# Designed miniproteins, single chains, continued (4): the designs that were tried, part 106

Each design is a single chain, and the fold is of that chain. pLDDT is the mean over its residues in the fold that is shown.

## One batch from the design tools (miniprotein)

Design m15677
Fold by ESMFold2-Fast:
Structure m15677 (fold): chain A 66 residues (1-66)
Amino acid sequence: MEEEEAAEKAIKEIREFASKVEDPKHAAIATESMGLQKAAELRRQGLPKAAEIVEEEAKKLAEELR
């Protein structure tokens, strides 16, 4: 479905971005920032459920990087 596919794509991009950041402190902050940016884009596209999923997953990823 549009919501699930959009969320999975955004999460994959966030995970790939986080894996390229060498500094764990910067990786956590960058992951949170990217998650919020992608969620805002998804909301503008009319995909609020995908945005919610992306925010929660980015938050979990940032916690794991800390």
Scores: mean pLDDT 78

Design m15678
Fold by ESMFold2-Fast:
Structure m15678 (fold): chain A 62 residues (1-62)
Amino acid sequence: SKKEEEIKEEVRKQVEEGLPELKERLGIDEETAKRVKEAIMKGIEEGDVEGGVAKAVDIIEE
């Protein structure tokens, strides 16, 4: 649906633009930040944004 596509696009933009700020706020290293981005992007690509975000949270909590 248009709404789902808009949400996916917005999340993708926020991840790409906000990742450097999130990295600083969360105190995670460059490697972890890249893994977080990869997990979210993979979730978006597969149509499972929620799963991608959950994976990213797991990576941060390591």
Scores: mean pLDDT 72

Design m15679
Fold by ESMFold2-Fast:
Structure m15679 (fold): chain A 75 residues (1-75)
Amino acid sequence: MAEKEIEILREIAKNSKDELKSKLAELLAKAIEEGKTLSDKELAEKLGVSVSTVRKYRAEINQEMTDIEVKLEKE
């Protein structure tokens, strides 16, 4: 559900101590909110980093989202 994904991504952005990871999570949340899909290349261009850096942080964010989704499913 898009609304829950946006909420989780914004929480990750707010609580992340890594500024780049925080910015990536916020961009992903905003994209979902606007009904847009951003590629790793587009995210890299927006953040001024390499695609490899985006993929690394996206994998970390995806892991955190999965952990939160599992907890929500146990409710």
Scores: mean pLDDT 76

Design m15680
Fold by ESMFold2-Fast:
Structure m15680 (fold): chain A 94 residues (1-94)
Amino acid sequence: SEAEAYLKQVEAKVEEYIDKIREAMRAGDVEKAEEYLKKLSEFVEREGPVLSQMIEDIKDPEEKAKLEKRVQELVARLVALGKEFAKFLEEQRR
């Protein structure tokens, strides 16, 4: 489906940003980590509403439920990254 293809692209781009943020954190590069986190936030703010509308428009309840679960998993990964980044910043201040 169009929604599944779109979600797959969003998942791939989020994973790319998470990897870059983690690489910057491992290097102790606060500025670079913040730059990629800002880009990820801007990406999610732009693409999130589009993806939500595409999933809402799905007529097959089984497909809709599967994509909603993948979105919840993606949100959980973003929450985990936020906690990881907050801990990294605390360690950089010490």
Scores: mean pLDDT 88

Design m15681
Fold by ESMFold2-Fast:
Structure m15681 (fold): chain A 85 residues (1-85)
Amino acid sequence: MEAEKDITEALEKTMKDLPEMLKDPSFRAQIEKLKEEIINKLRENHDWRDAEIQGNANQILMLELAKPYSKNKELVDKRIETLLG
């Protein structure tokens, strides 16, 4: 319950800060590279359709971006590993 609140609050902070962070071309390039790496891992681990790969990649990307805001970074990592398969 407490760990769930921490991750939810971290995601909310990430979503609030994201529009300002995306104004930086260097940050945007880093995000695109990270998303490509996540997509490649999902394609290696699963025989999913592109829409499913994209959906899960976006969820994992948001968790990666939320990790600095989380008090429990290990729990965030475990959720990412579970989604990556």
Scores: mean pLDDT 80

Design m15682
Fold by ESMFold2-Fast:
Structure m15682 (fold): chain A 73 residues (1-73)
Amino acid sequence: AAAELRARMEEAARKAAEITGDRELMERIVADALADDAGAARAAGEVDALAGEEAGPEAVEMLAYALGYRDVA
């Protein structure tokens, strides 16, 4: 359900923000992913930059759930 994907997205974003200390970046990535295809491409680039960092897995989950939510909302 859309509500479940949204909740999982928000939880992954919260965890990524706690690990990175950068809540604004996580909020920006989510907003971009939910806006349009160009935003989703920017969000993917920002998550790729976090790949190999401590919050990499949480950032990847955040993006995946955001894109899933966008597709069903």
Scores: mean pLDDT 82

Design m15683
Fold by ESMFold2-Fast:
Structure m15683 (fold): chain A 82 residues (1-82)
Amino acid sequence: DREKILEEAKKALQETAGLEEEKAEALAETIVALLPEVEKAKELVANNTPENLAKAKELHERIMERIARAAEEAGVTVERTE
């Protein structure tokens, strides 16, 4: 159930990251909206070919980028690669 996953994600973000309820909800909604892309990446990994693994890796990077952007809007700082 999408609503249950959203509620659990929101609660986890409030408890672990100390986010305000409204900000935690917005970030959780972004994460839940990306679940179909995560499932697609899992299917690509399950068909274990080099081409599918490369596509799954690209999808994972795009998902992480979208989550990082949503996290910044929610007031969560993302560490830079340095």
Scores: mean pLDDT 74

Design m15684
Fold by ESMFold2-Fast:
Structure m15684 (fold): chain A 63 residues (1-63)
Amino acid sequence: SPPLSEEEIKEIKKEIEKLINEYVEPQIEKRLKDNPEIKREELEKEAKEIIELTKKQMDELIK
């Protein structure tokens, strides 16, 4: 089979990132309700780190 183009790989990564964001956003809201001591900034930083790591892992797996 022909290899995926760089453009196709980019689109796949964007779709995965959207799905992750859709999952993570309600989790942040839920965690803030359960733990009012947690700063939103901290949860957002952790979410960004996970998303970035996931994008890097996807790049390695697709290659």
Scores: mean pLDDT 73

Design m15685
Fold by ESMFold2-Fast:
Structure m15685 (fold): chain A 77 residues (1-77)
Amino acid sequence: SELEKLVSEKAKKLMEMTGKETLVLSHVEGDTATFYVVKNGEVVAKVTLDTATTSEEEARAAIEALVKSNGEELVDP
């Protein structure tokens, strides 16, 4: 998707600036938040959540599960 291409391009630049190989990036549009797990500049997983009905705790748990299912631990950027 076009959004995944934009996320990958942004992640590549952030990797150059931070030296981190694994990133979690977010895109919020209206009542929808999409979280991307990026490894080595490539989007490997994503989850989309409804911001009106999803708590921060539920969002964190969903992101953590997504990162763990891709063989990584969730670390704050």
Scores: mean pLDDT 67

Design m15686
Fold by ESMFold2-Fast:
Structure m15686 (fold): chain A 87 residues (1-87)
Amino acid sequence: MRLRATVRDEADLEAFRRRFREAVAANVGARVTVTLRNLKTGEVEVGSFVPRSAEEAELYARLLGAEVRRRMEEEKAPIEVTVEIEP
């Protein structure tokens, strides 16, 4: 499964957080790979994790949402998020 979003503002961030939370919670035990791209600087960061429970999935969704918000606010630039979930 693949999920992609461009986060430009709070509405984009909330829409992305909802989709990400639902996708990760539905795929507990699957590997999730997240790619964050800063559209102003071109910097790319990649991370991966395996949620072991619904609670851990919610924690990862919360932490990722906070990180995307921080990057968007500090750089004043859109953040492109790509999520890949291995079945």
Scores: mean pLDDT 82

Design m15687
Fold by ESMFold2-Fast:
Structure m15687 (fold): chain A 91 residues (1-91)
Amino acid sequence: NLIQKKLEQTQAELKAVQERIEELYKKEGLTRNSQELTPEIVELELQKVRLESRIELLQQMERDQVSEEEFLEIERKRQERLEEADRAERS
C-alpha cells in the first residue's frame, strides 16, 4: 500500500526533524519559550508542522480508502502547486 509506505516515511521524517530540533535547542542553550530562535530552528519547526499535517492527511486518505491511482494524482497536483509557488517567490 503506497499510502501506508508514505505514512511510515513521513513519520520517520517527523522523528528526524524532532530530534534535530532538540539537538539545536541543546546546542544553542535555548528553551522552547525563547524569543530568540535561530532561523534554522524556525525552519525546522515549520517543517514539523507541515509533516504533522501531511500525516493527518495520509491517515484520512487511508480511512477514506483512497486508491493508489487517486493518491498519485493528489501528489502530482500538490507538487505542481509547490513548483508554482516557488516560481512566484523567484519573481
Scores: mean pLDDT 76

Design m15688
Fold by ESMFold2-Fast:
Structure m15688 (fold): chain A 87 residues (1-87)
Amino acid sequence: SMEEVRAALREAARRHLATMRRLGFPEAAIDAFRAFVERALAAESLEELRALYQEFAAWAHANFDDATFTYLAAAVRELVELAEETW
């Protein structure tokens, strides 16, 4: 159900935000991830969510160092995979 999808996304996002803060990620990266989560929670279809992921990955690649980008890409990919399993 949509409620199960959103609950799974919120829990995964909470874990990633806690990890990013603990590891001292730049505020811009934390803000970008938070903004992605809000857009993902508002997505009305898996196709929309996948498009948001592709847009985010391209933008993050251009705006962050390799280590920050790699973590962000993995974190948002986990959100997409969780949605695909529960949608």
Scores: mean pLDDT 87

Design m15689
Fold by ESMFold2-Fast:
Structure m15689 (fold): chain A 99 residues (1-99)
Amino acid sequence: SPLLAEAERVLEETLERASRLFAEGAALIATGDRAAEGIERVRRALEELRRGAEEAVRLAEEAGPEAGAEMRARMEALLAQAEGAADALIAGARAVAAA
């Protein structure tokens, strides 16, 4: 399906951008001096990922209700993992700042 191929393309491009922002955020947090800027990069990565996930679900739903449901489940799992990773990075940054 052209719509499903487009949904996968949107997801791949979104993951590349979000991964870059997460990596930048983690690096800034690791410096200690720029932890607040790093946290903002992580927040932007999650926002980028949420927008891309929403678009991928929309395209999959246009292809059909089963494809839409499958993409929604995939995106919910992906977002849960990303939010967990973000929470761990932010908690680590706060622990360093408190030391």
Scores: mean pLDDT 87

Design m15690
Fold by ESMFold2-Fast:
Structure m15690 (fold): chain A 79 residues (1-79)
Amino acid sequence: MILSELEYKILQVLKENPEGVTAEELAERLGVSVETVKNIIDRLEKAGLVKKIENGKYVLTEKGQAALDEYEAERAAAA
């Protein structure tokens, strides 16, 4: 799967926080706008990589974990 650097960072934060993270918390951690995070999260949720569990909170899915692992493997091969 093709991930941008920002999509990858969002998936990493969600992996580190399995209890769930809000779009506002993701924006704060990544130093981007909440609007930017919401646009990316919407795309990731439609792709099945992220799931909304509580009002405003998102978690990494099994498919999202697989995409993250694939991206990290591709980056390791490129280094």
Scores: mean pLDDT 78

Design m15691
Fold by ESMFold2-Fast:
Structure m15691 (fold): chain A 60 residues (1-60)
Amino acid sequence: SPEDQLKAKLKQLKDASERLMDLMNDPTATDEQIQQAKDEVDKLAAEVAKLRKEVEKARA
């Protein structure tokens, strides 16, 4: 269901955000690794936003 897909994507977003925070607190992390992690978080956040709209439409 769209709700189950949203829950799965929220978990992925949480995991990606935690990874980004770990990289930002790691002095050995490269700028490229940090930027890639930021891009991943942004992509997942956009996917979550789309799924929230689909859940709202499915409830209407």
Scores: mean pLDDT 85

Design m15692
Fold by ESMFold2-Fast:
Structure m15692 (fold): chain A 79 residues (1-79)
Amino acid sequence: MRVEAELEVEDPTKLSAAAILAIGMDLEIGLEKIEVLPSGRIRLVADVDTQEKLDALRKKMEEIGKAAGVKVEIKVTKD
């Protein structure tokens, strides 16, 4: 399953903190891709084989987003 998350901060001055957070998640979770979009949003992509890993990733992203004051949108595709 492909998991895509986009990080958006309410305060543009915190975009650098959001980028560091995304890199930290890559080091911890092993993301397939990190993309910085022209809008200043950071897109994270991961592939997961099990529902348990998907649920764990979703929970981590939500918790990290809340703690850092970053808005997180998570989308999952099976194709």
Scores: mean pLDDT 68

Design m15693
Fold by ESMFold2-Fast:
Structure m15693 (fold): chain A 80 residues (1-80)
Amino acid sequence: SEIEELKEAAIKYLEELTRKLVSLARSLGLDDLAERIRQLTREAIERIRKAKSREELEEVLREYEERMRPLLEELRAAAE
């Protein structure tokens, strides 16, 4: 189904993104930030798997982006 394909694509994207962000954070000595990024992504992936509609999937991704924003800002500041 379209929803299952969208969920699979979203999960793969988040796993790849998180791998890169965690690697960067750890290279900068930010192990706590790396773990927070990992935890938020695992929670988001679990919620994506349980989503029953496109609307639920979009809400999970929106909340994930909002929660990730301050962590990405912290990572960007440390990388500069």
Scores: mean pLDDT 89

Design m15694
Fold by ESMFold2-Fast:
Structure m15694 (fold): chain A 83 residues (1-83)
Amino acid sequence: SPQEAVDELEAALDEAHARGRVSVETAVKIGQALKRLLEEEVSPEDAKRVLEAIQRHRDAVAGMPRGLREFVERVAEELEKRL
């Protein structure tokens, strides 16, 4: 569900922030959550939560592998269009 994808993404971003780095396992979790958010109908409230989580953890996102960072940016742009 969209809510589960939001919760999984927030948890994975919190873990990346706490560690100061993104592990391969955490990167896979972030990628899967982002993929679900693009494929499912996300409410404006859930979209705002995701965008706020990305902004709150912007330093962790900047430290991600390039492909994952670009995917985060693409998902953020698509969610902003849904607001």
Scores: mean pLDDT 78

Design m15695
Fold by ESMFold2-Fast:
Parts: sequence; C-alpha cells; structure tokens
Structure m15695 (fold): chain A 55 residues (1-55)
Amino acid sequence: SSMLKEEYERLHKEFLELSKKSDEYSKEGNGKEMDKYSKEAYEKRRRADDLKSSL
C-alpha cells in the first residue's frame, strides 16, 4: 500500500530528526532534553519497524 509506505517514510524521517536533536543536546550537555528526544526517537523507530513488517 502506498499509504503504508508513506507512513513508514514519515515515521523514519521523524526518527532521524529526533535523533539529530537528541545528539545536538548531548553535545551541549543538556541531558534532560537529550533523554526526552532520545525516547521520542525510539518510539518513532518502533512504529516504523512495525509498519515495515507489513510492507
């Protein structure tokens, strides 16, 4: 389904953006924001992997 592929690509893109933010906060020494964005990235990755199994 093109819709499932688009949803996967959206989740994967969100994962990459959140991971980048987490890494940037880590470099700044902001552990609280790093942890927050890391957890959000992990959630997006789990959803993307779940959808990938259906493609």
Scores: mean pLDDT 85

Design m15696
Fold by ESMFold2-Fast:
Structure m15696 (fold): chain A 73 residues (1-73)
Amino acid sequence: EEVEQLKAEIDREIAEINKLIDEDPEKGFEYLNQLVKRWKEEGKLEKIRENPEVLEHFREGIYNAVKKIKEKL
């Protein structure tokens, strides 16, 4: 259940990043960087790393967002 909640939170944040990238790729990139920094400081990245399935889901979302930013810049 915690895994499902964490995945849902990742999906919500990735969706917001993708929305921002569509409107302004620079803002999307800034939000992405701030999110990663915030989640590291909050210990969420540690929780994500504890579950390989969640970690892979997070990495895939980040990779696709970064790829989209590069294609628009």
Scores: mean pLDDT 82

Design m15697
Fold by ESMFold2-Fast:
Structure m15697 (fold): chain A 90 residues (1-90)
Amino acid sequence: MKEVHLRIDAVGKSVEEVAGDAQKAAAIIAENAGAKVHVEIYVDSEDKEVVEAARKAGEDLKAFAETVAGSEATVTISEEEGDRLKEERA
């Protein structure tokens, strides 16, 4: 089965930069329609606005992959020095 691994590094980034990275990830998912997609998002736990933006981006990317690209998607959000905040599987 075809698999695609995507990483979004949101540590030290703004909400707008995270949205831009999510848009680029969505484009790659669209180009790889039908593939199994793994998205990892790294955030600084002290930046609550970026953490919330990353969670929303992860949910939007999963929905996009499942509805538009016909793909199975797994999204993982990890804090810079901590363990995983959230993991979702299709």
Scores: mean pLDDT 74

Design m15698
Fold by ESMFold2-Fast:
Structure m15698 (fold): chain A 120 residues (1-120)
Amino acid sequence: MRLEAVRANAEAMREAAEILAEALREALVAAGMDPAEAERIAEAFRRAAELSAGMGAALVRMAAALSDLSPAQRRAVDAFAEAAGVVERAQEALAAGEITPEELLEIARRAAEEMLRAVA
């Protein structure tokens, strides 16, 4: 029983990371980044975010700080970091048994929508 709950939580955390990675890719493309480069950045985040959305966001922000990004691309990275922070807190709540896997995914979808709205 406990093992099945751990598996369900891990699957939800992975799906939340996929939602954020796709939103990051879309936001960067909307900000004028080449689609292939945006996809590479999103893939790097997805791999890191399987462990922690916050750690994945920290790596993206560090890379952005070392790059000459446009103001629109910097806004996209900042909005992404805020969304990743929301999801990281929700991952902690899931681990503590305070929310369900379904609630984590709903929080991730809402955070992604707010990120995309911030760059529009």
Scores: mean pLDDT 79

Design m15699
Fold by ESMFold2-Fast:
Structure m15699 (fold): chain A 64 residues (1-64)
Amino acid sequence: SASLILRVASHDTGLSLSTLRRLRRRLEAGASREEIVAELQAHGLSPEEAENLLGALETALREE
């Protein structure tokens, strides 16, 4: 489920579930991939980690 994807991502990246849920909602509302990747990098993720997490957020949107 989407909740499990976000929980795993939170554990793996150290980002809070509230941050991940907010980013998912922004993506759902039409935020660009570039904006989400930039915000993830601002939280300390590498470009590769940010792209991988963005993929997980997109998968979570499809599982709702």
Scores: mean pLDDT 80

Design m15700
Fold by ESMFold2-Fast:
Structure m15700 (fold): chain A 75 residues (1-75)
Amino acid sequence: HMEEIIEKLSKNAGISKEELENLTPEVRQKLIKFIVENGNKELKDLFIKYVSEKYNLPEEKVKRSIDAYIKDLKK
């Protein structure tokens, strides 16, 4: 259920459900930064699942995109 994923992401990352439903570049950056800073694999996996389902993209492609963004943030 998409609703369950949104609720878990909202509660764990401190981002509103409305912000997650209207996933702007700013909200995506905030969420990725939170995941990186906290090292939360479960939250990262939930985010990948959410983006995959919302945009009908393969989870592997979403994971590669997020991993590339994280790599850029470190240097």
Scores: mean pLDDT 75

Design m15701
Fold by ESMFold2-Fast:
Structure m15701 (fold): chain A 84 residues (1-84)
Amino acid sequence: KEEIEKRIKELREELEKVKEEAIKILKKALSEEEAESLVNMGIMGFLSLVESELKKVLSEEEVKKALELMRRAQDLFFEILELE
């Protein structure tokens, strides 16, 4: 099962990079701790805050990019779970 182990490692590395990029955007509006917490809560937590708080501080393009990154993170997370 070396192929599965390699794929899981690649997906975990991609997930970490995607989360880091989302955190970089969110740190413009939130503290680092708040941004990390939001990214870890996943897309549903993000959508809740977009309407109430993030739209007040972040540009429309930054919100869109962060949403795309959060959706990609969810896809990667589910791929990892499927392989495990």
Scores: mean pLDDT 76

Design m15702
Fold by ESMFold2-Fast:
Structure m15702 (fold): chain A 57 residues (1-57)
Amino acid sequence: MKEEEERKRKLEEEKLLGIIYAMLGYMDKAKEYFEKAGIKLTKEQMIKLAQELIEKL
């Protein structure tokens, strides 16, 4: 039960790190973290996501 919450939090942290690295331009690291979170994104999708987030800042 707590293990399921810890797993979900870990996946969210990996996803957030992926987004942060993508925004910083570290696409290889971003891909690694997205893969750890179980999210399959292409470099194009990561760039688009990072661009949208940067423009909203």
Scores: mean pLDDT 75

Design m15703
Fold by ESMFold2-Fast:
Structure m15703 (fold): chain A 94 residues (1-94)
Amino acid sequence: MLPPEDEKKIKELLKESISLAEEAIKLAKEGGDPEEVEKLILEAEINIGMALIVYGVAKVADGGEPSDEIKKLYNQAVQLINEAKKLLEELKKS
């Protein structure tokens, strides 16, 4: 129901968010720089924010709902960002 171009853009942004969050998790587990981990988390959150903006505009224009794939990617991105944030807090306490 969402326009195909908007669905594609939302998926691209959510996949980028997932990739950034996974990199943040990896870096935090390796005992990397907390500032770099925080930057990756912020970039992941920005990509989710951009995806929500694209979705909001598309929903107003077309009244559609996101695909199950978009819903799954969104939930995965949020879960990974939350895991990265938890690991960042533990890294800062170490």
Scores: mean pLDDT 86

Design m15704
Fold by ESMFold2-Fast:
Structure m15704 (fold): chain A 92 residues (1-92)
Amino acid sequence: ELEELRKRLEELLKEAYELLKKIAESPTPDEKLTQQLIEKLAEAAYLQLKILKLTDPERYKELVEQIRNADNPDPNSAAIAEKIRELIEKDE
């Protein structure tokens, strides 16, 4: 359902933003908060892809190919990309 996906995306982005604020305000790195942020960002990206699949299938295919072919040197970016790939593959 498109409306449900849009609402869930907004909720996830809000949760990700609150986690990002907590990480930024922390004087020391918090591995648990960082992992939670990665999971929220991956879920948000996946929901955006599901919305895109319903609203613009051509753009969806383009972004899926970009995600599949992306190499990320940053471990956090790599973890997010890998989680997104896993979710895409599960839907195939």
Scores: mean pLDDT 74

Design m15705
Fold by ESMFold2-Fast:
Structure m15705 (fold): chain A 107 residues (1-107)
Amino acid sequence: MKPGDTLVFEVDGREVARLTFLKGDEGAQAAGEILSLVAEELRKRGRTRVTPDELIELFKKAAEKAGYTVREVESDEELQKAIDEGAVLALTPADDPEKRLVIKKKP
């Protein structure tokens, strides 16, 4: 992955959220760790349909469980500060694209 690359999350062909890689290798590692935990939780729920909001909440909980901090940023200045502080991923909800969840490795 290159910085600025994105993954789109879709439910029933509709975009729910977009994951932006702020760092290449570190972002790819974080995404792999977080998404594996999201997949595990979804399997435990069986055939239960997940809403967009539930998917975002599962991602937040998975990130924290994987040893990452999740912080909400609403401005480009806050996003740049988070990148400077070592943020590796940003998750942007489709229904609120100005609100970004920034993911950073715990020290």
Scores: mean pLDDT 78

Design m15706
Fold by ESMFold2-Fast:
Structure m15706 (fold): chain A 139 residues (1-139)
Amino acid sequence: DLSEGLPPLVTGAANGDEIALNIVTGIAVSLARMGRVDEALELLDGIIARAKTDEAKAYAYNARGRVYAIQGRLEEALADFEEALALDPDFAWAWRNLGEVYAAQGRLEKAIAAYEKALSIAPDNELAKANLEAVKAKL
């Protein structure tokens, strides 16, 4: 029963526990994919409101941006990825996610710049490499 385990995980995530952050953000994205979007947003909004570190807050914004992107809410997704990157400019996953949203909007030059930034931080990111080459082929 997640109802007993979830509050301690949300507290740990807000406190910057990386394991708790990965678990809770993974749960939220899975809830969104199951159509349980209000529950996903409630979890992530709780972490954002209670976050004690910039890293925890950036992680939660990145996950909420992914939830908005799953819904096709691309402008809210952009705002959340930009907020994550304001808190942690070296967050390679957020740069890749920002590039994916720009590509979905047809903003291909911005998508390229975001993927190149993700690869400058994490050169071994195979998904960012594949996405960059796919976008370049459309120019």
Scores: mean pLDDT 86

Design m15707
Fold by ESMFold2-Fast:
Parts: C-alpha cells; sequence; structure tokens
Structure m15707 (fold): chain A 100 residues (1-100)
C-alpha cells in the first residue's frame, strides 16, 4: 500500500495539503455564507474573512497575524494560525490552536 510506505511526517504533510486545498476551494463560499447569514457571529465572519484574505493572496499569513493582533481580533488571529499550521504541515500545532 502506497500510504503504508510513507513516513509519519510524509502522511501528516499529505493530510495538511489536502485540508489546505479544500480550504482554498471553499474559502470564498464560506466567507460569503457568513456575511449573508444573520445567525453568523462577528467572530465567525472575522475568521472566514481572515482565511479568505490569506488564501486569495490579498494578505500573507504574517500580515494577517499582525493585523489581527493589532485589532485585538482573536478569531482572525486563530484562523490565521490554523492556515499557517496547515501550510507547514504541522497537524500538532493545528490541534493545539483548535483547542484554544
Amino acid sequence: DFWEKLSEEERKKIVAERLLKEIREKAEEIYEKALNDPSSSEDEKAAAKAIYDIVSGKMSVEEALEKAREEGNKAAEKAARIVEALEKGDIETLEKVMRE
């Protein structure tokens, strides 16, 4: 089996790459849905916007993190940290951030 021949680190990178691809493909739809849904919280809108701005190339992860921290926007900061962890293939950091 091809999957069984991969190292644990190679498997984690493949999972992270697949998740990041799905996020890139769905980011605009998720953001538009959050903006148009009156039940969406301000935190959900901020997180969706941060992800969209990064994956669309409007902002780097570093720029998004700086902006979120300057604005005190914890939801946007958490979202940017998730994207950074996925780009690095760091599933352990992703799980840690998700629990915060």
Scores: mean pLDDT 79

Design m15708
Fold by ESMFold2-Fast:
Structure m15708 (fold): chain A 77 residues (1-77)
Amino acid sequence: HMTEEQRKKEIEYAKSLGFTDEEIEELQRRADETGLSIAAIATAKKEGVSDEELDAWAERIRNARKRVEQKRKELEK
């Protein structure tokens, strides 16, 4: 998750890369959907990474984090 302060910094970073306010709104929506940071999505788009590749990567990260957290909780019992 991102704090509000972190999100604001990432929006400023995206603006520095040349994204418009409308594009940044889309980046925020994608960040909320994927769980990735706005900065990560902005950088990936500048480097030519597709939205499909970002979605697949985000899903793998979410699944990996859930597995680690679940195993950690099991080991604490």
Scores: mean pLDDT 74

Design m15709
Fold by ESMFold2-Fast:
Structure m15709 (fold): chain A 68 residues (1-68)
Amino acid sequence: DLSPEEVALFKALAQAVKAGDVAAARALLAQIETRLPISPELRAEIEAAIDAGDTERLERALVRVALG
């Protein structure tokens, strides 16, 4: 289960991607990686979603992070 802090990071990341703030999104992804294990494949998917501004792609990837 995700902590409240991890949920807040996920929400902040989604908002940064929606806003097109790639720099903020990458910084938030780095913070999430310090707290949760993310596979290289899943990290690449999240980075692709950030670069594309694709919130649906991001949300699918974050669900997979949350499920472990």
Scores: mean pLDDT 84

Design m15710
Fold by ESMFold2-Fast:
Structure m15710 (fold): chain A 85 residues (1-85)
Amino acid sequence: MELRREAFEALRRVAELIEKAKKSDVNTQKKILEELRRIADELEQRAAEAKAAGHPDYPFLQLALDTVRAAIEELEKKIKELEKK
């Protein structure tokens, strides 16, 4: 199914971005944060569409969305701490 594939592909991209952020400067972390937000927006739209259609892959999209939102929150906290120094 296309939506399940999209969810797993998003999770893979998020994992790669988080690993890159751990080894990156603040400016690169901010660019990664914007990319994570873009992924979250795309997943939110797809999850809403899947839920409205009663699609069986909706839970995978919701899991991916929850995962990227958690990653955004963690990275925002790290950037905020670095900017205070």
Scores: mean pLDDT 83

Design m15711
Fold by ESMFold2-Fast:
Structure m15711 (fold): chain A 100 residues (1-100)
Amino acid sequence: SKKEEIIKVIDEATEKILQLARKHLSPEAVEELQRLLDEYRERIKKAIENGDYDALVDALNEFVEGLLELARKYGASKETIDEILKIVQEAAEKISEILN
């Protein structure tokens, strides 16, 4: 189903983000990022389950804001943040394609 395909895209993006973060960020930053990813993953799943596209978009935007705050707090490199944002953008494009 489209819902299962979207969840798979989110899970794959989450795994890529965490792998990149573990390589380039402090353990404390990775732990906070993991909590952020877990929170927004559940919120996005609920939005998809309810067919609430506005809630899905809001969750993605708030995740990006939280990610930028985390970057400032832990002094993450621009290169690392740009790569994470690229993963998020590619996931958003795939979700858009599934939803059409």
Scores: mean pLDDT 82

